# Designs tried in a protein design run: designed miniproteins, single chains, continued (5). Part 11

Each design is a single chain, and the fold is of that chain. pLDDT is the mean over its residues in the fold that is shown.

## One batch from the design tools (miniprotein)

Design m16369
Fold by ESMFold2-Fast:
Structure m16369 (fold): chain A 95 residues (1-95)
Amino acid sequence: SRALELLERAIAKLVEVARQLAAEGTPEALAHVEAALGHVAAAKAALEAGDREAAKRHLDAAIEHLEKALELAPESLKPGIEEAKKHVEEAKRAV
C-alpha cells in the first residue's frame, strides 16, 4: 500500500527528529513529535485492519501535533518535521 509505505517513512523520520529534539533539550516540541508518532503508528494499525476512517482521524491528529512541533522546534530541525508532515499528508490522500 502506498499509504503504508508513506507512513513507514514518516515513522522513521519522526523517530530521528525525536532523538534530535531530546538531545537539543526542547521538551515541548519533543512531546508533540512523540504524540504525532503515536498517532501515525495508530493510523498504520488502523489501515492494516481495514479501518480507513480511524486511520484518517489519527492522521489528522498527527498533522495537528506536527504543526505544533514546527512552532516550537529549533530552525535546524524544522525541515525534518516538515518532511514527516508531508509524508503524513500524502498518506492521508492515499487512504
Scores: mean pLDDT 91

Design m16370
Fold by ESMFold2-Fast:
Structure m16370 (fold): chain A 117 residues (1-117)
Amino acid sequence: SLEELEALVRRLAGLISQAFDDIKKAAENKDFDKIKEIYERTLKELESLLAQAPPEYQPLFKEVLDTVKEAFDEILKAYEENPDDIDKIKSLIDTARQRVAEKVRELLEELRAHHHH
């Protein structure tokens, strides 16, 4: 049902939001291993949630996952290049949150636009 799909999107969005909060804390603590752990765990959990979506909607969920993966890769690279530049890491996280929020909104609009005929 649409309600079940929207609940799945809310779970996905909540998991992503928590991951960005946890990455920010790990970066402030200069814990690179923790950032990598959060990255790997979050992507695995997101892939599991995507697998729960009906096959016809999985490509839409994948667009959100691809956006998160791109953001995580950018954050990891920035941290590796200069772990002391916490303001840059925070800026990348804030930008990533906005990009993900937009993709989640697009996903919800597309799910609502689908018709059963």
Scores: mean pLDDT 84

Design m16371
Fold by ESMFold2-Fast:
Order: structure tokens, then C-alpha cells, then sequence
Structure m16371 (fold): chain A 67 residues (1-67)
């Protein structure tokens, strides 16, 4: 649980930094809700990053943070 929380925090930081640079707002992705597994959480964060207009390079960083 704590390791998953740390990975989520790292992914959120990458998203926040990318959104700050782009001047865009975070958008919820369809299906985002309370997650049963780290895999579901990771998929939802990647989907939210894509919906928010993050670049593929930033999305790759999010995936690496969640691995």
C-alpha cells in the first residue's frame, strides 16, 4: 500500500509539473474511481494524463513512476 502510494505521488508530481508547463487543467478520465488494484490505478492515471493533454514523453514518465 505505501509503495503504491509513493508511486502514485510520483506520477501525480509528473502530471502536475507537465500541466503547469502546458497551462492546462487536469481532466478526469472516464471510469476513474476507487481502485481495487495498482494496475487499475496505473491505467486510470495514464488515462487522466492523456485526457489532460500530456505529451507521450510525460505519459512514459508516469508509467515508469507506476512500475
Amino acid sequence: MDAAAERVAAANQIIADALKEQGTTLKAAGGARTFATDEELGDALVAMARASGLSEADIKKVREALA
Scores: mean pLDDT 62

Design m16373
Fold by ESMFold2-Fast:
Structure m16373 (fold): chain A 72 residues (1-72)
Amino acid sequence: DEIEKKAKEIAELAFEAQLAYQAGDTERAKALGEEIKKKLEEAEKTLSPEEVEELKKKVEEIYKELAEKYRA
């Protein structure tokens, strides 16, 4: 599942960016943010609007799971 794979990659990058930001590593957070932006732009060019919405929902779900595990 290409959408699930992309969603996991984006969610993991978003989570890493949030951790970097919380740690005060603004440069790393910005670099990760740019990587996320590029992956989302690529998805929007390659996928249908419905698939893009599915991707965004899966990204949010995976990100929430990662955040919950981190918070314990």
Scores: mean pLDDT 82

Design m16374
Fold by ESMFold2-Fast:
Structure m16374 (fold): chain A 56 residues (1-56)
Amino acid sequence: MDSLRNQGISLLRQGNQYYDQGNTQQGNDLITRGVDLLRQAGYSDQQIQDIVDSVF
């Protein structure tokens, strides 16, 4: 669980960096993967939204 959480957050941060670079396609792909990992880690949709908002 902790590994999935850490990987999910890492992917969200990487996705944000790609958005900052103007690479929206790669940014969206990484964010989608990060969200999926957070769901697998047992976070609710609301908790995932709060995490995404804290990263962006």
Scores: mean pLDDT 81

Design m16375
Fold by ESMFold2-Fast:
Structure m16375 (fold): chain A 74 residues (1-74)
Amino acid sequence: MALPSEAEILEFAADIYRGLANSYKERGDLEKAKEFYEKAIELYRQAIEKSTDPALRERFEQRLKEVEEELKKL
């Protein structure tokens, strides 16, 4: 099995924080939702910085854009 890159591990962590943020948003805890979206944004940015693969970088940039839009809608 191929091992994930450092960038993909950061993406996985960001996806977890994004999921937590969505869960808190659905429960009406907008302050915690904001905190976890901000953590996800930081981790996606780190994934972009650590990625040398253009296709992976584009994927991370798209996820970053989506989570920034979710944060703005809170």
Scores: mean pLDDT 85

Design m16376
Fold by ESMFold2-Fast:
Structure m16376 (fold): chain A 68 residues (1-68)
Amino acid sequence: GSALLQAIKDEVRTDFPEITATLVGNTTLTISGDLTPQKMIALSLKLMGDYPDLTVSLSGNTITISAK
């Protein structure tokens, strides 16, 4: 089930059209972009706050979200 991840993808793309958001295997949402590290950190923190029931991680310039 990826309905929540699809909704997150749509919202992120609406708010940050410069960021690429991709569903991987319908279980994981990957977000990447050429933004500054500070902006990527801010986005990851926002997602952690908005979706505390999800696993959100930041590695380099990529945010990974897994529904659980």
Scores: mean pLDDT 76

Design m16377
Fold by ESMFold2-Fast:
Structure m16377 (fold): chain A 69 residues (1-69)
Amino acid sequence: GANDPKLAEEYYEKGKEYAKEGKLDEALEYYRKAIEIYKKAGKPVEEYKEILEEETLISVEILKKIILG
């Protein structure tokens, strides 16, 4: 279902693939989808800390690209 940790893992893997390709917007979308599933499943932050860290780094890269040209 929508709160399935297996689906969150699949979204995380897709996000990592997009990040490796330099597709930052797509990577961010899939990381956020994975995070939302973990949140809805009531998982502690420690279970998805790596995804939060990667989401933050990609968000910062996107902002730098917008601000710096």
Scores: mean pLDDT 82

Design m16378
Fold by ESMFold2-Fast:
Structure m16378 (fold): chain A 63 residues (1-63)
Amino acid sequence: SAAEEEALRRRKLAAAYVDLLVAALKEGMSIEEANKIAEERRETVAESLTPADLEARRGVAVA
């Protein structure tokens, strides 16, 4: 349904934020710096995310 698709889309965008945050923390940034960068990037990522970008971010967070 349209509601389920919208919920999935929002969840994927939220996941991108978390993936960016985790990636920054793995790079040795502080929680404050990681949150700032993730928030700034989330807005850009939300507008330009491809499936490949989501997979790359998730891979960094998992790997």
Scores: mean pLDDT 64

Design m16379
Fold by ESMFold2-Fast:
Structure m16379 (fold): chain A 61 residues (1-61)
Amino acid sequence: LTPEQQGLVWLKVGEIYEKDGDYEKASEAYEKAATYFEQAGNHDLASEARKKAEEARKKAE
């Protein structure tokens, strides 16, 4: 898998955890996605994933 494809997989994992109400795991998955998008050079998707991670983290607390 390319880094961008790995980022998309982790975005999906984060969405699944959000639907399950597991915001802590969702935040971790979104941070993982952001790291892969950054490796792919896709700063827009990386920024979006970081925003989702921060929002999920706030819901977890």
Scores: mean pLDDT 85

Design m16380
Fold by ESMFold2-Fast:
Structure m16380 (fold): chain A 66 residues (1-66)
Amino acid sequence: GEAERRAAEELLREAERLREAGAPPSVVAAKLTGAALLAIAAGLEGDEEGAEELLKRVRELAERAE
């Protein structure tokens, strides 16, 4: 639902900030994993388009963190 979507967006913002600060890839990956799980939960509650957009952002950030 909406709460899961908001939490996922917050974790994505944290991941972006940490990556810009030069945090280790493992730390960024932990935030991205949390965001992906929350995005999946939002999709299961009927926000499929919101979940797809969040997962796309997770994939983009994960590719840059590798």
Scores: mean pLDDT 78

Design m16381
Fold by ESMFold2-Fast:
Structure m16381 (fold): chain A 56 residues (1-56)
Amino acid sequence: MSQEEIRELALKSGFEAAAKLVEAGYSAEEGGRLLHEVTGVDEAGATAGIATVKKL
């Protein structure tokens, strides 16, 4: 999944971006770091969000 695609999804829906990262096989920490780098959101918050999606 491209960083551009992730950034576009995150701007429209953080939940969709997190779900796509989980589907692509990213860990909560890897996905949280990537979201932080491409959108500027807090890395710890992004990691927690992805961990929550991973439990669903």
Scores: mean pLDDT 74

Design m16382
Fold by ESMFold2-Fast:
Structure m16382 (fold): chain A 64 residues (1-64)
Amino acid sequence: SAELARLTAELQALVAEKARLQAEIDEAEATGAASPEELAALRARLEEVSARIDALAARLAALQ
């Protein structure tokens, strides 16, 4: 269905964003170049994206 296709595309985009944020955090931690504020913002965004992934995955499961 069009709804399943749309939600699946959104989930894929969120998973890609989560992977990018994790890589950015990992690099920042490894190099020590990021400020504490910048790291905190990245971690907050990672938590937000993770929560959105969980909510969307639950919605997709309920539609199947």
Scores: mean pLDDT 86

Design m16383
Fold by ESMFold2-Fast:
Structure m16383 (fold): chain A 85 residues (1-85)
Amino acid sequence: SFDEELDRLLAELEKVLSPEQVATFRQLVAEIRDAIERGDKTAAEQALMGLRKAVEILKPSLTPEQRARVDEIFARLEELVRERL
């Protein structure tokens, strides 16, 4: 399911990022989930933009391996969200 796939992606982030870093992503993913459930495409796109900004802020502090993994996870998350809009 969509929810199971989102939870799986968050679990993958937990393997490469600290709990504090993941907390922001969990909040933004929850906002995306809520927006999709309401059929609110605008809110979902705003939350997705917030997630993209969080990734940009985080990247300079990551190793090359962490950066590559975060990019992979974010790309898959963005695809999942776009398919549901």
Scores: mean pLDDT 83

Design m16384
Fold by ESMFold2-Fast:
Structure m16384 (fold): chain A 56 residues (1-56)
Amino acid sequence: MDPELTEEERRVVELVAKQGKTPDEVAAELGITPERVRELLRRVIEKYGSVVEALK
């Protein structure tokens, strides 16, 4: 699908939407900043309308 989720975007979506993790917890697990996690979440929402829709 275009645009498809990047590996980073997919990991962030799975941790937030399926596991209920906070951006800080996701950032710690992935070795990135909380700002980066929030940026990736915004991109997913812009592409798919919500994080839940991105998981379909």
Scores: mean pLDDT 74

Design m16385
Fold by ESMFold2-Fast:
Structure m16385 (fold): chain A 102 residues (1-102)
Amino acid sequence: VISQMEELVAEAREHLEKARKAKTVEEAREHAIRAAQKALEAAMLALRVVQPEQIPRAIGLVLRAIGEILDAELAKTKEEAIEHAERAVEVAEEALKLAKES
């Protein structure tokens, strides 16, 4: 599970870099959505492996990832899309850390 989550974090980071290099808002938005989807997958994996006391925090990460997907889809500028991709990477990294602590 940890190795799968490390791969998801790496994929989220890759999509963030692609969003930053994107020439159009549409391209940046597509990569931000992908980063947030990887964050959601990581948060869902964390929810399956955390100890009972950490379940509320894992649920919080799932909800944050869903929020970042929705916000990325609504991004009107490349800058907004990149900001949501950055937050998605943070969610994926927090999910990995939480899983490692369990």
Scores: mean pLDDT 88

Design m16386
Fold by ESMFold2-Fast:
Structure m16386 (fold): chain A 110 residues (1-110)
Amino acid sequence: MSPRERVEALVAEAAARLAEIAREAADAGVDAASLAAARAEMQRVLGRALAEMREVADDRTYVEGWAALLDAYAAALELMARHAPPDLRAQLLAEAAAARALAAGYRAAA
């Protein structure tokens, strides 16, 4: 498997786990405590994926993978937002928009 294929596999695995965390949080009901727990787990997933990508990727492939992870993170936040109270929903959607803007910036720079 090429370094690029390895990064794509790592991104796909991390994206699937982010989606699962978001779904579990949504099913439990999104409040401040469940959101904090979901964020901590998502940050752990992202940190592991980034560390593993750094071992196999050149800088360009790493940046492309990070952009894809930011989009996956945004999608997870958007899923939780649909099941959140209005105030938390606004915060989650703003964070998702910021993550997507960062992803677009990384793709433009890569």
Scores: mean pLDDT 86

Design m16387
Fold by ESMFold2-Fast:
Structure m16387 (fold): chain A 68 residues (1-68)
Amino acid sequence: MHPLLILLELATLLNQGMSPLEAVKKLAEKYGVSPITVARMAIDAAEKTGDPVLAERLRQALEELEKE
């Protein structure tokens, strides 16, 4: 799955009021991959598209996933 497509779908879920952690878990379920994989792909895409605030929020979600 392309990282930019993950980022676009994530942005849609966030705009619907979903938290970054919830959005990442929902996309992981949809694509049949781990939430950690989705979070890492979304962080990479956010950094490359120049959204450091979103990248930081996603890094916080990744840290929570790694603690589970």
Scores: mean pLDDT 81

Design m16388
Fold by ESMFold2-Fast:
Structure m16388 (fold): chain A 84 residues (1-84)
Amino acid sequence: MPVPDAEVKEALGDIYLGIGKLLERKGDFEGAAETYHKAGQLYLEAGNREKASEAFRNAAVSYEKAGDTEKAEQYRKLAEEAEK
């Protein structure tokens, strides 16, 4: 079976996390939230639950700033689940 390259996935997660922060600074909160979601997924695939939780929390905050309160709540729960 192909072995998952956890180091590459974590590095890609770090890149998406950085892009999300730039989008948030520009006021693209929906784009930031979607980008933080990608970072969180990559961190989960890399086995880094702590960084995944942080990325999902950033997605929740960004969705809240975008006015999407339902997605904000969903991503707060995803962050809590990632920490378990």
Scores: mean pLDDT 85

Design m16390
Fold by ESMFold2-Fast:
Structure m16390 (fold): chain A 91 residues (1-91)
Amino acid sequence: SPAQEAMREVLIVEAGFSLLYMEVQIGIKYGTLTEEDVRKLEERLRELEEEFERAVRRAREAGVPEEVVRRLEEEFRETAERIRRLLEEAR
């Protein structure tokens, strides 16, 4: 269904956030992050936030319930904030 296809796009973006979160954590733990690496990871976070906004818009257009969309937006906002804080600590 169009709604299920839109949810698959949201899941792909969610996987991207999960991978970015793990990459940042590993880099901090092992001290492998350079200033250039932090900048590139910050750029990737911003791109993922933009991709998430597009995926959520498509989900609404495809008829995904507003309650589900609001829950997804809150969860992803919290995840993005967590990653941003870790990147600030890595500076």
Scores: mean pLDDT 87

Design m16391
Fold by ESMFold2-Fast:
Structure m16391 (fold): chain A 68 residues (1-68)
Amino acid sequence: MITKDEALKILSDRLVELARRLGLTPEQRVALARYAAEKVDSLPDKITQEELDELFAEVERRLREAAA
């Protein structure tokens, strides 16, 4: 199981890399960070790796749509 803090760090690292590759604006990066934080905040104190991967896939989909 992963803590919320660990999940946020892993998610943030992955999203920063994707945002760089997609050339997101500062405004889009702020919106993305807020959305990711809200999603993590809604999770229980401990989550599984599968739940984290599913959450990342959902956020990545939203990020790709925002960049298009």
Scores: mean pLDDT 74

Design m16392
Fold by ESMFold2-Fast:
Structure m16392 (fold): chain A 65 residues (1-65)
Amino acid sequence: SATQQRVAVHELSELLELARREGASEETIELIEKALQYAKQGNVEEAERLAKEAKKLLEEEGIKL
């Protein structure tokens, strides 16, 4: 839905800013950017899958969510 897409775009934009601020790896940042691009295209399912993977990588890098 349009509401789910808007929420996903907002949450991923916030996650991207957090990742950049906390000095996440380039790989993790690129993964979040890819997730955000899918969300903007309306592919919320793929965006959520990539976001979950990115959050796992952020936790492995010691970044608190």
Scores: mean pLDDT 85

Design m16393
Fold by ESMFold2-Fast:
Structure m16393 (fold): chain A 65 residues (1-65)
Amino acid sequence: GAAAVIARARALAEAGDHEGAGRLLRAAAAGLRAVAAQTTGDLKAAYEADAAAVEAEARRLGAPV
């Protein structure tokens, strides 16, 4: 889920791998947006919310989204 990806990205950033953290978060957000585009209703809203959370973390770490 989004929380697990965010935790992993934070661990990478703390280890000094800011590029790896940014790539992981961007890939995760793109994947969640792609799945959201192919779903409807509550499931679509859940994927869009998860993508927004991952994108917010990427911005906090200084990664372009």
Scores: mean pLDDT 82

Design m16394
Fold by ESMFold2-Fast:
Structure m16394 (fold): chain A 66 residues (1-66)
Amino acid sequence: AEEKRKKIEEEKKRLLELVEKAREKLEKEELPSEKKRKIEEEIIESLERMVESIYKLELENLEKKL
């Protein structure tokens, strides 16, 4: 019963690690403001997709119990 919950949490950690890596590059590199803004927008879009993917996994978990 809890196995899928653990897998969802592991996927969340892996996805967050990817986002953290991208954020680390933004912080370490001196980028022009325009380029930094574009990278920030890409990170936001990636975060939105990650949230949607996690939500879908949680929704599928609920559907199987119905």
Scores: mean pLDDT 69

Design m16395
Fold by ESMFold2-Fast:
Formats: C-alpha cells, sequence, structure tokens
Structure m16395 (fold): chain A 119 residues (1-119)
C-alpha cells in the first residue's frame, strides 16, 4: 500500500489545479477552509504547492481573501494563466508526463473549487 505524505498530496492537488487552469485558460478560484490546527498546516502546504506549481506552469497565483468562518480560517486564491490555453496535444503530453489519468481532464471554464482540509 502506497501512502502519500501530506506534502505529496498537496503537490498532486496543486498540479491538477494548475493543469486545469492552463488547459482552459480561464481563471480558477480555490477556497480553502481549515477547521483544525492540523488542517491549517495542510492549508499552508497546499498554498505553497500552488505557488510553486503556478510558477512552473506560467500561472499567476493571487491571495484574494482571508476570513474566519465559525472560527476556521478560510483563504481564497485565484489562479490565472499568463499564456494561451494548452492545445489538446500539449495537454495530453503534460498529463502523461505527470502520470494523471483521463479523468483529470478539465470539464469547464470558470471553475471555483471549495477544499475543506481535515486532519
Amino acid sequence: MIFLTDEETAELIARILALQTRATGAPLTVRLSAPSPAAEENMRLLVRALEREGARYGLEVELVGEEVIDGAPVRTLRLRSLGPPLSDEEYAALKAKLGLDARTRPAAADTTFHIGLVG
């Protein structure tokens, strides 16, 4: 059984979100919520992973908002592509290079992801 570390999980999620943003060329909004101290650490790991993968893929990653909802910190990030959308060939090549399956294809333009972080 292969276990991904919290850092490896954050990196994988960040790569998927970066690929989707580059493939569609549309801005992507990611809202992260952290209801516990452990979830807050996982939120920090994911933010760092998004910034790193954003730089790698030619994305702008912007912190749009910080708030507290029911005592839980919430951060809203906006990902924007700095280049044109990937062609189908470029997307397929990049997806294969990252070991992602066909189910990770971007489904729509203008997407907001809500990610609740736990443990």
Scores: mean pLDDT 69

Design m16396
Fold by ESMFold2-Fast:
Structure m16396 (fold): chain A 60 residues (1-60)
Amino acid sequence: GPQLAVVTKDYTAKSPEELTLKKGEEVEVLEVVDEEHLLVRSLKTGKEGLVPSSVLELLS
């Protein structure tokens, strides 16, 4: 199934390629871009973008 993650800390996008996310929101991990960044889709809004991996906790 899809790899899900929960947002552990509010994050505000710093560029157009990034997503703004609120603590407690769930995302689908689409791609691991590098050690510090994931490409995700918000389950709330359906929007896709980059976020720091440090603000996410992967769900099993």
Scores: mean pLDDT 85

Design m16398
Fold by ESMFold2-Fast:
Order: sequence, then structure tokens, then C-alpha cells
Structure m16398 (fold): chain A 66 residues (1-66)
Amino acid sequence: SQAILDAYRAEADALYERNPDAGEAEVEALLRKLAEALGLDPEVLLRGYRNELSEEELERLRKLAE
């Protein structure tokens, strides 16, 4: 759901407000929480973050975000 994605975006913004030096490990932790909330394999979201997804995987994530 887009609402879940928006909520995790806000959580990420709050993280960087508290710790502007927060790196990939903190972002990875947030993506794992998002994957759990959406019922997805966290590795799929991590590959998406790294721009490593196939067209089929991108389409599946798009459907879940809507």
C-alpha cells in the first residue's frame, strides 16, 4: 500500500534528522521492516534499493505499492 510506503519514508526522514550520518545499514533495516509489513522477501526490496531488480520484480512491487 502507498500509505505503508509513505509511513516508512517518514520514518527514514526521522532517522536522518536524528542521525544525518546514518548509512546504508540503517536504510537496510528500514527496508526489512517495510518488507515484513508488506509480506515481501526483504532481499527483493534490498535489490530494488540497489537498482538490481528485473522488470518482472519491479512490476510486482508496483502492484503491491498501489
Scores: mean pLDDT 65

Design m16399
Fold by ESMFold2-Fast:
Structure m16399 (fold): chain A 75 residues (1-75)
Amino acid sequence: SMEAERLLREAEELLRRAERALREGRYEEARRLAEEALRLAMEAMRLAGDDLPLVLRAIGLALRAIGLIIDVELR
């Protein structure tokens, strides 16, 4: 769906910003951005339904977001 694709694009942008924030030592911003990206990726996965390529993309983004949150939390 167009909505799922839009959410995935937003999640990717938030993850790029979160990764940059983490590299720059802005840990609170990185965590906030990654948590928002995770939320959007999970919503996109729900909306994607049986669209396997979109579901797999959403899962990949969610895993990246979770990994970044863990990196910030365990710093």
Scores: mean pLDDT 88

Design m16400
Fold by ESMFold2-Fast:
Structure m16400 (fold): chain A 85 residues (1-85)
Amino acid sequence: SKKDDFLNGLSRLLQRVADAARAAGVPPEELAERFKKLSTKILEAFDNNDKEKILEVFREFLREVLDPATAEQYLAELEKLLNDY
């Protein structure tokens, strides 16, 4: 289903973001806490069918853990996933 395709794509994207954040030197404990907050906010926005809120929350998270150029790259990939959903 489109929902399963989206969730699989999101899972793969989040794994790549986690790998990039670790490579950028974000401590594992800090990264885990940030992902916990991100997951809560994304699930809430997803339940409300609020695609713009999903993008907003993800953008804020990316800018806290990655450089601006890399953050915008991953944000664009999420935008594509949401447009295909």
Scores: mean pLDDT 83

Design m16401
Fold by ESMFold2-Fast:
Structure m16401 (fold): chain A 66 residues (1-66)
Amino acid sequence: SAEEAFEEAARRIAEAAVAALSGRMSPEQAKREMEEAVRFAEEHSSPEQAERLRRGVERALAQLGL
């Protein structure tokens, strides 16, 4: 469902951000993982849900200094 796709994408974004902040993943790899998750949400969830995830990625990238 769109909700399941949104939750999965949100989880992947959060995991990538935490992995990068803890040094387990490079900022470049985290950015790729987050962008792939947003793309998945754009294909499988609503435009409003995808936009919310995009804003979440922007906040996460800011925390990583990107």
Scores: mean pLDDT 84

Design m16402
Fold by ESMFold2-Fast:
Structure m16402 (fold): chain A 63 residues (1-63)
Amino acid sequence: TKMEEIADALVRRFGLPREAARLAVEMAYSGASAEQIAEVLVRLYGVPRSTALAAGRFAIEQI
């Protein structure tokens, strides 16, 4: 699915765990902001804030 393709891109481009990448894509489809996605990635997965914000923006751009 398109969601899986975006999640794979997030794993390859930003080094996110697959679970974190899938959550980021689901949040983007639900209308979450890049900042909201970044906050969740930082808190639940320990992703650096700069990487998390870039990943969140990328996910939103792909939907």
Scores: mean pLDDT 89

Design m16403
Fold by ESMFold2-Fast:
Structure m16403 (fold): chain A 67 residues (1-67)
Amino acid sequence: MLEKAEELLEKALEAIKKGDFKTAEKYLTLAGVYYIQWGKKEGKLEEAQKKIEEARKKYEEAVKEAL
């Protein structure tokens, strides 16, 4: 689950580079779901939430750079 979340985050960042912000937002949202599922399965929900915050920060920085 963690590997899938990270893969989806990479796809979100690549979509931003292509100017496809709608697809990027979908991938970011899906990555968040997989981070939560990983945290729930491993008993690390707090770590999962922190990873989601880091992912969102990377997304927002990439959007600022693309604009």
Scores: mean pLDDT 82

Design m16404
Fold by ESMFold2-Fast:
Structure m16404 (fold): chain A 59 residues (1-59)
Amino acid sequence: GSMSEIDRLGDEASRKGTELEKKAEDTKKKDPSAKDKVEEIRKKAGDFLEEMNKRIREL
């Protein structure tokens, strides 16, 4: 079914954010000393969510 552009972007942002958080947790579980890699993944997730929120606000 059709959903608003805002709903579609929100769903995509939520899904990608969840996937990136799981990747960060998996990385930490496999190598607890991989702090820099976990930080990089989390920063990338935050930047992505901020960009998506900006696009939603501009709609």
Scores: mean pLDDT 74

Design m16405
Fold by ESMFold2-Fast:
Structure m16405 (fold): chain A 68 residues (1-68)
Amino acid sequence: AASEKLLALKSELENDPDISATLVGDTKLDISTTMSPEKLIGLTLELLGAYPDLSVTLSGNTITVSAK
């Protein structure tokens, strides 16, 4: 059910050269960035605000977005 939203998000994020997004199966998007920890937290909060119907988690340098 979330695959269309994840594909749209992937396409949008891939326009940023500092961000790499990989779709894992049909339900999860892994986002990798080389930004500082403070910038990573900022990006995570931005995604939480923009996609409140999706689950967003940060682990190391990877942000994972999935269906709730």
Scores: mean pLDDT 74

Design m16406
Fold by ESMFold2-Fast:
Structure m16406 (fold): chain A 74 residues (1-74)
Amino acid sequence: MSMDEYLEKIREALENKESPEKIYELVKEAFESTKSIEELLELSRRIGEIMKELKASDEWENAVLRAYIEYLDK
């Protein structure tokens, strides 16, 4: 999937108030699909903008942060 397809799925999951675990899985897959650190940073920034727009709660923010930390630990 493209970055835009992952961002659409993440937005839909957040709008539908799906579990933090589902958000974690989608974000993890999105990060693993990136081919460069520049793509990772852009994806992370755009996810942050979606979460800010939708006023996502701390539990969803923590799920995204967990996916990011686990990706960097590779």
Scores: mean pLDDT 79

